# Ledger of designs, part 48: designed miniproteins, single chains, continued (5)

Each design is a single chain, and the fold is of that chain. pLDDT is the mean over its residues in the fold that is shown.

## One batch from the design tools (miniprotein)

Design m17659
Fold by ESMFold2-Fast:
Structure m17659 (fold): chain A 91 residues (1-91)
Amino acid sequence: ELTEEEKKVMRELTQMHRDGAPLEELVEKAKEAVEKGLLVGAEALVYLAAEKHGVDNPEIVELAKKLEEAIKNKDKKEIEEIVEKILKLLE
């Protein structure tokens, strides 16, 4: 279940997206969530990368699967590595 802080970040990101915030602002907000240890930020970054490059992009599909597994295993190092790869795709 999502924490109250994670729910707040999801609401803020959803509202920013609905308001037409530029991709760079959405990425910064999601990145700030990751820096606070909120895993919803990493999931939001995957979503933004899929929106930019296509949901069926093989690299994004692979990164999404790896992120899900890393979160399940509580592997902080792998989560950080996956986030760095996603951020490069969002440049």
Scores: mean pLDDT 82

Design m17660
Fold by ESMFold2-Fast:
Structure m17660 (fold): chain A 89 residues (1-89)
Amino acid sequence: LLGRAAELLREAARYARQGDTEKAVELLEEAAELLRRYAEETGDREAGALADAARLIAEQLRANPEDAEAVAQRAQELALHAEELARRE
């Protein structure tokens, strides 16, 4: 779950930078769902926080497509955190 979520967050960053807001939002929401599922299955509060953050930046991008670069940078940061969390298991 964490590795797939990280991959989706990176893909979301790429699509956001390309101006494909719809696809970027879809990928961010899918990543948030995977992170939430992981948090529910494991009780990991860090994964829960990452899920909430991914959902917030998806909402930000949907409301303000001009924030694409800021959202892309944040999505990449969330991907790194998800990978770090996966390595601790």
Scores: mean pLDDT 85

Design m17661
Fold by ESMFold2-Fast:
Structure m17661 (fold): chain A 90 residues (1-90)
Amino acid sequence: MSEEERRELLRLVEEAKANPGVQVGVAGNDIGFRNLGTEEGKKLVEEIKKVAEKLEEVEVKEIGNLVILHFKDTPEGLKLNEELAELALS
């Protein structure tokens, strides 16, 4: 697994936080991305999903317009969750 995919996910999360068409939320070991019906928001959430699906530490779930990233209880998964949660909450 390349570090480039992890860096790409961090960049997309920063972009999602700045995008009015995406709501970002944190709950435990989960980070959720809700698209609010804009074309830009839908594309950004789809890009986040595609990158996250390439990461072994991340399980991706989709519920309607919400994409949830669930981080595995591994040292690498928990560290990635912490880094992304800090970005989402800052």
Scores: mean pLDDT 82

Design m17662
Fold by ESMFold2-Fast:
Structure m17662 (fold): chain A 69 residues (1-69)
Amino acid sequence: SAEEYFKKFLYYLLNGDFEKALEYARQAIKEDPSLKEKIISTLEAYKKVVTDPEEQAKIDELIAEIESL
């Protein structure tokens, strides 16, 4: 389900696996397009608590990829 893909997106995001996070975000949005805004908001919120500038840049890339969907 879309909610199961969203949970996997969160799991991989929190573990720093941005490639898997993007994969599951795409699957969630494919099943439920309304999750796109929720996923972007989640990434923006997560970026605010991340202290590593390199990780912040990767999150910006992830947001841009999802916005393109």
Scores: mean pLDDT 87

Design m17663
Fold by ESMFold2-Fast:
Structure m17663 (fold): chain A 108 residues (1-108)
Amino acid sequence: SAKRKLLESYINELEAKRSLVPKSLKAEFDSLVEKLKQVTDDKEIDTALLAASYILSGLSIVAGDEVAERKYYNLAKKYAEKVAEFTPLILDAEIFEGVLVLHAATTK
C-alpha cells in the first residue's frame, strides 16, 4: 500500500538522522523506531505515520532545517485528524519531540 511505503520511507529517514539524536536519548529513539517497524495492521498505520512525523519534526528542529520542520509539522496535523485513539506510541513520540525541542533550545 502507498501508506505502508510512506511509513517505510519515514523509518528510513529516522534511521538516517540517528546521528542528530543526543547520546542519552538514543535508546528511547531506537525503541520508538522498532515500535514503528512492528506496525503490521493497516488500522494502526495513521498512528505510526503521526508518531514518525512528530519525531521527524523534532529532529528537523535539532538540525535547523526549517523546510523539513514545516513539512513534518503539517504532516503531523494531517495524520492527527485521522487518528481515532490517543495511543502510548503517539504519547511517547510527542514526549520525545518535546525533549528534542528542549535540547535544540539549550544547545544554541
Scores: mean pLDDT 84

Design m17664
Fold by ESMFold2-Fast:
Structure m17664 (fold): chain A 81 residues (1-81)
Amino acid sequence: SMNEEYEKKALEIEKELRLAVAELVRLGADDTAQALLERAGQIMKELKELLKNNAPEEEIQKKLEELRRVLDEARAEVARL
């Protein structure tokens, strides 16, 4: 189903984010890593609620974009250090 596809996409972004966050921790940016994980966790919680409630595709896509922005920010911080 479309919801299964969105769940898989979210899990892939989360996996990539965890790798970037692990790199931030290795570089000594623990506070930044924790803040990004907390933001991603909240977005994932909201995304799961949208999927459970069969929310409009546009709302699900916007939450996936928010999650992708957290990943992009994590990667930018790694590149800065």
Scores: mean pLDDT 87

Design m17665
Fold by ESMFold2-Fast:
Structure m17665 (fold): chain A 88 residues (1-88)
Amino acid sequence: SEEEEAIAALRGLAPAELRAQLEANLAAAERALAAAAEHGLDPAVVEAAIAAERESLAAVREWERTGDREAAARAIVEAARRAEAVAA
């Protein structure tokens, strides 16, 4: 399952490393939102991706605080599914 795959992936990462990657992804997505509007692309898809990255970042920060990797993995998968629903 996506949840089991996410839990397995997070076992190989320090939460600080994943936080840095998500912060970089969020910055890239915010730049993409500006570019999408300029090129006549639907910004709603990029906005949904930004929302998912923010939720994932919050989940990783909570994992750093609590040590609960499984809760972080579930939150990340759920955020990604919501973004995918907007893109479809």
Scores: mean pLDDT 79

Design m17666
Fold by ESMFold2-Fast:
Structure m17666 (fold): chain A 66 residues (1-66)
Amino acid sequence: SLVEKIKEVLRKKYPEVEEEVIEEVAREAVNFVEGWERGFKIELSEEQKLALAIPVAEINLQYRLS
């Protein structure tokens, strides 16, 4: 799943962050990107969704750690 791919990237980059937080930001990022796709009626590839969702997840993670 897209969530699992994002979680893998975040665990490698932020190994000290709690699993629950990683899961929450990954889920929120996927929901955000999929909401964007639905709202704008655009078709995104899995690779494009991942490329957008990872930065969104990292921004949300940094906000939570601040």
Scores: mean pLDDT 84

Design m17667
Fold by ESMFold2-Fast:
Structure m17667 (fold): chain A 65 residues (1-65)
Amino acid sequence: SALEEELRRLRAEYLALLEQAKADPSVIQLEERGVDAVLASGDEAAIREAIAQLREQIATLKAYL
């Protein structure tokens, strides 16, 4: 679905920013697992919430880079 594609796109963007910020591999792995669990659920509401959270996390991290 378009929502799942958007969530995967935002995850990829956030992971790239975490690498740029030199985050610990364990932090990167936790973020990957969290999004994978949401995608596996197939719950549209959970996917929309994860998208909103990732957008906020991306904006916050960009402000520090």
Scores: mean pLDDT 83

Design m17668
Fold by ESMFold2-Fast:
Structure m17668 (fold): chain A 61 residues (1-61)
Amino acid sequence: SSSLKKQLNDKNDEANDHLMKGDLKGAADSFKEASKLYKQLGNDKLSQQYEQAAQTLENPG
């Protein structure tokens, strides 16, 4: 739905804002929410990619 696309755009904007501030935890949380929204849209591939991105941010090298 158009509402889900707006929520995805909002979560991507939130993630970018957190990354610009060096808030890796905040960015990871935003990517996890985006992952849930992609799953709700039936896009399992993007859902998994966003979950993996969040995990990478929570476990930086």
Scores: mean pLDDT 85

Design m17669
Fold by ESMFold2-Fast:
Structure m17669 (fold): chain A 93 residues (1-93)
Amino acid sequence: TEEIRERIAAYLKTELKKEVENDTPIEEVLKIVAEAYGLPLSLLKELFEKLKKIYGDEAQAMLILLRILQKAKELGLKTEAEIKQLFDEVLSS
């Protein structure tokens, strides 16, 4: 999981211009991501917990969440409903 935590930190620095340490609590990372993407923290917590249940690892769940959010941004998705739809499509593939 340490390599995945390093990838998360690198992603936040390069894509979102936010600096975090590899040991930054996942809840704090979720807050940073929610603010950077302009999304409710409650939505990100919901999606993260669903991913955590599927993958069994918090760092892997966070990395997958970041990839989904990046794709949502590239597609111009702005509403919670659109992001949830993309999330479900990614998980069903």
Scores: mean pLDDT 80

Design m17670
Fold by ESMFold2-Fast:
Structure m17670 (fold): chain A 98 residues (1-98)
Amino acid sequence: MQMIKMVIVVRHAPERQDELYQVLQETAAELDKKGIAKTVKIYPSGQMVLEAKTREDAKKAVELLAERLGAAGVASGPILSAMEGEPSQRHEVVHEVE
């Protein structure tokens, strides 16, 4: 089955790099457990490479990552994602500060 490859880039403050990496790893495990996406590689710089069976699953993966990053407060701006064969997309991260 042809998998959709997606590259994600997350902006973060340099001092939050370790926390970002942990959130990316935890989100990767959750995505795999739910069967949404498989993580190919995570870079400490805030880049992540995913494979999903459908474009809908790829979008769900980015949405879940944005939610987890917002809850953790580790992103300094929106997520940039690029799916194979599609233009780059920007996703807002809402920080939960309650």
Scores: mean pLDDT 75

Design m17671
Fold by ESMFold2-Fast:
Structure m17671 (fold): chain A 72 residues (1-72)
Amino acid sequence: SMVEELKKKALEEAEKVIKENKDAPIEEINLKLLEVAAELTKELIAAGVPASEALEVGLEVLNYGLDLLEKE
C-alpha cells in the first residue's frame, strides 16, 4: 500500500538522520527525527489518509528513530 511504502521510506530516512548526524547535539537529532515524522504525517494527510491514521504512522516512525538513537 501507499501508506506502507511511505512509512518504509520514512523509517529509512530516520536511520539516515541518526547515522549522518552522529556527532550532532542530541537536541538537533531529536528535531530532525520530529521533522521526518511530521513530513510523513503531512504527506499522508495530503494524500487523503485520515488524520488519526496519519498521526499514528508518524508517531510510529518517531518512536522508531528515538529507540534507535537511545541504543547508540
Scores: mean pLDDT 86

Design m17672
Fold by ESMFold2-Fast:
Structure m17672 (fold): chain A 88 residues (1-88)
Amino acid sequence: GEAAEKEAEERAKEAVQRILDELRRVFGGINEEGFAANEELQELLKEVEEFARKATLEAIENPEKREELEKELEEFLEKVIEMIRSLG
């Protein structure tokens, strides 16, 4: 329901913020305008948001899959962070 969608939105925002924080750390203060102008970064942030939202919603609908979905989300985020670090 609405509560599940709200939780998914909050989790998606947290995931996006984690990636933005790593981008700022690696690239030394690229501002929000710089991130918005980069099409590849905007697509990456959109994919992070969508993945986190979908994983959270599926975990709410299927509690037995929660551990697997949380692991998949963490592995996805770690892979994105490692990619960002390799570019800096």
Scores: mean pLDDT 78

Design m17673
Fold by ESMFold2-Fast:
Structure m17673 (fold): chain A 57 residues (1-57)
Amino acid sequence: KYAELAEEAALKGNSGMTGTYASLAGGSLNGVTRAVMLTNMGDKEQGAEAAREAALG
């Protein structure tokens, strides 16, 4: 599932793939942006949580 891939990418610190997978899962622009920003800042756990929430609604 794209939601699971987005969360995994964020945990690995891959902000680009986090944004890609969260968008493919149907995440909102604001949710995807937040997940990407948190992951890029090195806050991997919060980035993963944001990615999951964006992807799942």
Scores: mean pLDDT 79

Design m17674
Fold by ESMFold2-Fast:
Structure m17674 (fold): chain A 79 residues (1-79)
Amino acid sequence: AKAKILGDYLKSKGENPKESSLQAVADKVGDKTTFTPGMLDKLEVAIRALDRADELPAGAGKDALKKAANDAIAEALAE
């Protein structure tokens, strides 16, 4: 359900998010089922970072994108 909410939001903005990125973010959001526009924008940043990380080989660039995604999720959950 949460992955679908996030996916529908990004598709409404013309984005094509990967299902694996959507599910990873949904899992980290936990029990939260209500999202503000500010939270959704931060979760969009996280999903885009994970999509980009998936395109990179193992290394510092991939690790930096995964960290950026985790930081964006933490910021969203702090709202």
Scores: mean pLDDT 79

Design m17675
Fold by ESMFold2-Fast:
Structure m17675 (fold): chain A 115 residues (1-115)
Amino acid sequence: MKVRAEFRGLDDQTWEFALEFERDGKKASLKITVRFGDGEVEVEVELSATTEEMLKALERIAEEVERRLRAGEPVDVEELIRRFLTEAAGLKPEEAEELTAELLEELRARIRALG
C-alpha cells in the first residue's frame, strides 16, 4: 500500500495540497491548488480514481473543500485526510486513523522545515 500527503508553497500567493493512494491496483488522487489575490480566492481541483465510486467520493470531498476555501473558511486538513482514506480509498476507520496521524506528522515536519 502507498499513501502520500504533500503540501507545497508554489509562490507567495499560491499553495498546493495533494493526496495519493494506491493499493491492490486501485488508485485515488486529489490535488488542490489555491491562488490568493485582491481579496479573491481561486481554487483548482484535479481528481483521478480507478473506480467510479472512488471518483464520486473524491468529487464530494473536493466540492466541500472548494466551497470552504472560496468562502474564506478554514479547512480541517486532518478531516480531509481521514475522509480521503475512508471514503475515496475505502480504508477501515481504524487503519485510516493511524495513517491520518502519520501523514499529519509528516506534513507538520515539512511545514516546520519551510519556516
Scores: mean pLDDT 79

Design m17676
Fold by ESMFold2-Fast:
Structure m17676 (fold): chain A 99 residues (1-99)
Amino acid sequence: SLSREDLEAETLLALGAMYSGLGKRFMEQGKYEEAAKTYEKAVEIFEEALQRASGDVRRRAAEGLAEVYENLSIAYEKLGDTEKAEEWRKKAEEVRARA
């Protein structure tokens, strides 16, 4: 059964997924700066979920964080910031390696 911290992390997972979805909508519209800002909000939320979560909830938080890092990399590539894109890609790989 879920602890209070895991239940709070589940709520953060839902919120992170919502911001991730909004970021994808901005990407589809070609609004790459708005997408990047929205994905960075999703990063903050998933990072908080990862700190609070244990077990399966923690694994799901790490997976969500890695996906958002990959999407941030693509958004920054679209903005022409290849250095920032590579930084986000490396963060995604690091999260997956530790999960």
Scores: mean pLDDT 87

Design m17677
Fold by ESMFold2-Fast:
Structure m17677 (fold): chain A 88 residues (1-88)
Amino acid sequence: KEALEEAKKVLEEALKKAKDPEIKELLKKMITAIERLLAGDDSAIVELRENLVRLHELALKLEEEGKYEEAQLAFDTLKRISELLTAS
């Protein structure tokens, strides 16, 4: 529960820094999925995992486009969320 609350905070901070519209939409979807998980809807983990994969794919595309700052924001966010979700 505490890990999900921290993950939501990380995503909200990333959303404030993000400039790319696709990153913003993926972050919003992940925040919604975490809110559902916090409410006890375990099925929302599927949506969260799907959007984490999409964010990783988008980060790679942004790097290819030379948008390194935005790509780095996405990669840093993914790393922090993954670490929080695997914490026991």
Scores: mean pLDDT 83

Design m17678
Fold by ESMFold2-Fast:
Structure m17678 (fold): chain A 59 residues (1-59)
Amino acid sequence: SAAEREALARLLTERFGISLETARRIADAYLAGASVAELAARFGLPRGALSRTLREFEA
């Protein structure tokens, strides 16, 4: 949903200091089923920190 996308994008922006535009692209890809490994490689993010952030979002 749009609400889940924006909530995840906000969390990603806060944790990684990335632009909201980039965070929304990551949120869209994750909600569409992209793996943590793919997202970390594609967007140049630390895999461990990204994994922890996504687990926090799903908690």
Scores: mean pLDDT 85

Design m17679
Fold by ESMFold2-Fast:
Structure m17679 (fold): chain A 92 residues (1-92)
Amino acid sequence: VQFTDAGIEAFEPLALKIKEEAEKKYPNDLDKQELYIAEKIIELADKYLTPEEKKQIDEQLKEIQAKKKLDPKEEKLARALIAMGILAKKLE
């Protein structure tokens, strides 16, 4: 499987754009900004990841849930973080 620093660097401009959109829509609400960013990352994962890679997200999230009790917001943020890591490797 391909993974390089170049893949991570290629993802950063897109992540910055999503952050700027979140700040414009919710300038005084950091919680809504984080949820918006998480939703956009999950949408990108649904578009670019294979069913097997999406299953890896579910499995990693299940492992986190087994060790830590996450509320729905924390679960969404954790899912987005896992998805971002897989996307960064794929953007190589």
Scores: mean pLDDT 72

Design m17680
Fold by ESMFold2-Fast:
Structure m17680 (fold): chain A 98 residues (1-98)
Amino acid sequence: MEQLLAELDALEAVLDALRANPPKEEYILLMLLMAVSSGLWTVLRQLRRSDLSEEEKQALIDRAIAVGERLEALLRETKAPQSMIDNVRELIAELRKL
């Protein structure tokens, strides 16, 4: 639980920072967005393996979905490759199945 909360807090903070002050170099921005995506896939795997109650799990799922939706919006805004957008959409769909 505590580790998942800390991970989600960190991912949210990264997205907030990228929106406020995006890197001037596109490749750095894309690398950071890929790191956020990777972090969310880790959260999904951890949620699938967790012994948390349905209520506790749902709160974390809702936060992870919100982070994923923010990430998708930023990827579209920055004209990221379609494959990255599709990967995040797949992640959000998998989170919704939990």
Scores: mean pLDDT 85

Design m17681
Fold by ESMFold2-Fast:
Structure m17681 (fold): chain A 82 residues (1-82)
Amino acid sequence: KATLFALQKYLEENNLKVSDLKIIKTVKGSDFLALPVLQRISVVNEWKAEMREKPGVLKITDANDETEAIVKSFGLIKVGEE
């Protein structure tokens, strides 16, 4: 939706194209949402560690408002205000 579109535009406006930032991880939103809470925390911590090792972005396929809200709560999806 609009927030996800704004993120994509934000990357382009700041010359931070997905190809320039490198995709560190590609995850399916539906698969991520199916994980228990503890498993989601573990996976998120692994993504954060990998992002510290190499600069890049996380790509979430089939993302929707629910997936975006959950990932954002872990601080992985950056919107203009985060």
Scores: mean pLDDT 55

Design m17682
Fold by ESMFold2-Fast:
Structure m17682 (fold): chain A 88 residues (1-88)
Amino acid sequence: STLNQQLLQAAAEAQALLAEAKAVYQESGNPALEEPVAALEQAVQDFIDLLRKIGEEDGAYSYEEFQQRIAALQQTMADSRARMEEIK
């Protein structure tokens, strides 16, 4: 299904982004990265929880609401990444 394909792809991208962020933190050891990495990890977890709810409710979300919630979580992830980039 298109919905499941979109959710799985977005989840995989979010997980990859989190793995990269954790690798950067592990390599640098910079404590300033702890907060943005934790924020990103929380956003990824919230996204996984959203995927579970959408699956359980079997279409309780409209396509527009689905897109809006995905976009909001992607924005949160982008904001966390931007904070990490400021810590150069």
Scores: mean pLDDT 73

Design m17683
Fold by ESMFold2-Fast:
Structure m17683 (fold): chain A 60 residues (1-60)
Amino acid sequence: MDGAEALELLDKVLDELKSLPHLTDKELARFLANLKKELLKASKEEAPKIVKQALEELKK
């Protein structure tokens, strides 16, 4: 998908991650970088599902 679209989804993810106090800045940066790579390779249709699954894994 387009980089601007990926950044918009990452911004929403960042808001969700503000509720997870146990993540360090380094872990957060690595997670966001990996998610961005995943989103750029994914179709626009699959991107919301990828984001949701990644957030569910972090909430565990």
Scores: mean pLDDT 74

Design m17684
Fold by ESMFold2-Fast:
Structure m17684 (fold): chain A 84 residues (1-84)
Amino acid sequence: SMEKEIEEFGREAAEIAARAAEAEMRRAGASEEEAREAGERARERVLGLARKIAELAKDPATRELAEEALEKLRKITEEARRWL
């Protein structure tokens, strides 16, 4: 289902976002603690976004909006991957 696809991709996207945030913070000379905190914040933001998209996908009236949001999340994830 689209909901399951969003949930699975959301978990992968959150991990990529967390690692990208950590890598960027470390390159900028941040402490290991600051890097971990940035990664945790990035993970939480992406997981929260994925949950909202999955909720939109449950309603046929908002499915197209969910598809658009998922495509935007894929693009953001691909950009984050470039920082790794």
Scores: mean pLDDT 87

Design m17685
Fold by ESMFold2-Fast:
Structure m17685 (fold): chain A 80 residues (1-80)
Amino acid sequence: SLEQERKVLEAWLKTDPEAREGFESLPEEKRDELIKKLSEMLDKVQRGEITREQALEELKKAFPEYKELIERIVETLDVR
């Protein structure tokens, strides 16, 4: 669920104060959009449909104002 993915992301962000601050500074609507898109991309990577590099590029394309934050989040996430 999106709520479960949000909790996972928030747990990772707690280990990186800069990424956490950047994420928490986003409007609520943008945070939800980012979590939804990130969850979608991670699911596709886990299923082998796309690479981590392709997922990162799609996320940066969807959120061009937050490219540095996205790169940092993707680097810290366990994609299993």
Scores: mean pLDDT 72

Design m17686
Fold by ESMFold2-Fast:
Structure m17686 (fold): chain A 60 residues (1-60)
Amino acid sequence: MREELLEEATKRIRELLEQGKSFGEAFHEVRDWLVAQGVPEDEAVRIAWEAGKRVQEELA
């Protein structure tokens, strides 16, 4: 479901940032993962962006 995908995307972005990747790199990897799961590209972009914002708030 969308909320489960958003939670998983948020976790993945956090893990990628902890590995030293940039927000842009993490965003692209999570977007591509969502598309591979069958999420339409427009929705995948939105979910990845929301996940990135949540992680930014956690780091601030």
Scores: mean pLDDT 80

Design m17687
Fold by ESMFold2-Fast:
Structure m17687 (fold): chain A 95 residues (1-95)
Amino acid sequence: SMAEELERLKEKALRLAEVERAHAEEFEAVAEEMAALPPAPSREAFVETVLAVLRERGLEELAEAFRLQAELTAVLAKNPELSDILEKYLEEHEA
């Protein structure tokens, strides 16, 4: 069901936002290292490389957040109309 998939997406997006807020400084610190990574042959290879870097630095919560963001991005790429619904949901939940 698309409704069930949307609810799961909302839960993942809220958790991602919470982890990003809690780890903003660490995320900024590794952003430059991630930007310097060599070009990956696929999206999957790129995601695995970033996860390996974050885990090597002991940033397991950021690794999980990045994994959730990659999954969210893949779903939104197939269903772009969900982006507006998700943004509205996050705004209503952060108020």
Scores: mean pLDDT 70

Design m17688
Fold by ESMFold2-Fast:
Structure m17688 (fold): chain A 76 residues (1-76)
Amino acid sequence: SHMEKAKEEIKKALEEVKEAALEFLENPDDEEARERFEEKLRKARELIAKYNIGYDEAARMVAELEEEAKRLGLSE
């Protein structure tokens, strides 16, 4: 099912965002870690919007991580 593949892609993207977020939190002065986190977050948000599946839960997680990223200095 296309929907099942979409859910799997979104889940995978969210896992990548979490991994990148943790890496950035461990190395706040690492610009590469920050850029990787920003890229993963953007891609996850695009996938959620594109597939419109499980977006309530997934979008909430992405918004939460985005808020955390701003608090950590990705946007002033």
Scores: mean pLDDT 70

Design m17689
Fold by ESMFold2-Fast:
Order: C-alpha cells, then structure tokens, then sequence
Structure m17689 (fold): chain A 94 residues (1-94)
C-alpha cells in the first residue's frame, strides 16, 4: 500500500542569484492515489503553508508550499510513468 522507492535518490545543488536550489529526484512504484499521498506528505509536512496543489488524474501531481523551516519554499512534482511508477522531484529553495 505504501509506494516503494525503486531508484537511488539523485541530489543536486545549484545557485540561481542569491537563492540556493536543492533538487532531489526519486522514482516510486505505487498507485496514483498512493503517489498523490506521498507528494502531499512531502509538501505539507512540518506545518508549512500550502500555496498550490494540482492533480491531473493518471498524469501528474504538483504541490507547492511556503516553509517556516530551513527551506523558504518547497515544490514537489510527480509524473506518472507506465507500470505504476512515478518520477518524484523535490525542489527546495533556501
């Protein structure tokens, strides 16, 4: 029932102006609803304000939050792939 991570987590760090951007990419296996729940959990955990949530059934999930934690803003995106897989990208702005 819980989506499984099926690829190594790839992490990169870049600077865009005065903002440090940390991108983490992983591939999960699960149902569309399970992937949506993971995206929501990653975006809203820690009591952060949810700015945007968008669900396109069977295709994509996007959640954006303003963070009161270490990151100033967090974007979580997931794209559905064939075979019950999804590519999940977490982008943190510092």
Amino acid sequence: MVPETISPIEKSVSKVGDTTVVTSVMELQGTPGGIEDVVRMLAVSGGSKLLEERYVPGESFVAVRESNNEAKKVEVRAEMLPGGRARVEVVEYY
Scores: mean pLDDT 68

Design m17690
Fold by ESMFold2-Fast:
Structure m17690 (fold): chain A 109 residues (1-109)
Amino acid sequence: SKREKALKLLDEMIKFSKETLERIRQAEDPEEILRLMEETVAKIKKYVEEIEKVSDDPLLLFQAYAIAAYTLQELVRLAREKGVELPEEIRKAINEFYAKFLEAYLKVS
């Protein structure tokens, strides 16, 4: 079913988020850290887009946007800790997913 596909994508996104944030925490090279962060943003965007294609369920979308927002916010924190300058594209992505998170939250409350 479409719901099962959305839930599987959500689970894969959660697992990816945990694994990639850990890889970034362990990375020491600034260029590698930046590359991992850029790859993380691209992959998170792809997961959200795929979930949006198979589900219009407000609760599932809320969860997807919440995970995306959390992951991107953790990228900002890790970049600060490691002294890496984040591209403007990452800051824009954070604002976009935060807006989607708030919109979805209002629909499920």
Scores: mean pLDDT 84

Design m17691
Fold by ESMFold2-Fast:
Structure m17691 (fold): chain A 86 residues (1-86)
Amino acid sequence: SGKELVEEIEEILREAARFAEEQGALKAAEYLLKTIPAFKRSDLESMLEYLQKAIEAAEEEGKLETAEKAREAGERVLKLALELGL
């Protein structure tokens, strides 16, 4: 159902943020957490901007695994959002 897809998208974004926090990529984690309220208001443009800022922050801090995790989360979220009709 659409509710299950929404919950899956939120969990993917929260998981990426938790990974960033665990890796000490605090600025990346901050941006990843900002994607969730953007997604909830169907603001895909802001969600993608926050994802990109998270990737850039992680790369600047040398947290390459965090950057890759954020890219993977973004790809998964976009596929599910398209399935949801966003």
Scores: mean pLDDT 86

Design m17692
Fold by ESMFold2-Fast:
Structure m17692 (fold): chain A 86 residues (1-86)
Amino acid sequence: MEEYFESLPPERQEVIRITAAVLRLIGAALQLELALNNPKATEEQIQKARKETEDAIKEAKKLLESLDKKDSALEKAIELAKEALK
């Protein structure tokens, strides 16, 4: 898939990166919420979910800064993930 992705037009690659970032942020926030609300979750599982959420936010912010235009879905996904950390 890597060669296929690299062969796509830059605009298409950007849309795919934005979509992947949004899905990662939503998934990370959901996993963190599930871990925090699961009485059987270990501290290690909670720490891992928190770190993934923080890493996802950091990478998404870098992507957002690289965009020529603001993407409202990406911005909203970042805010959702930040809310899950609190």
Scores: mean pLDDT 78

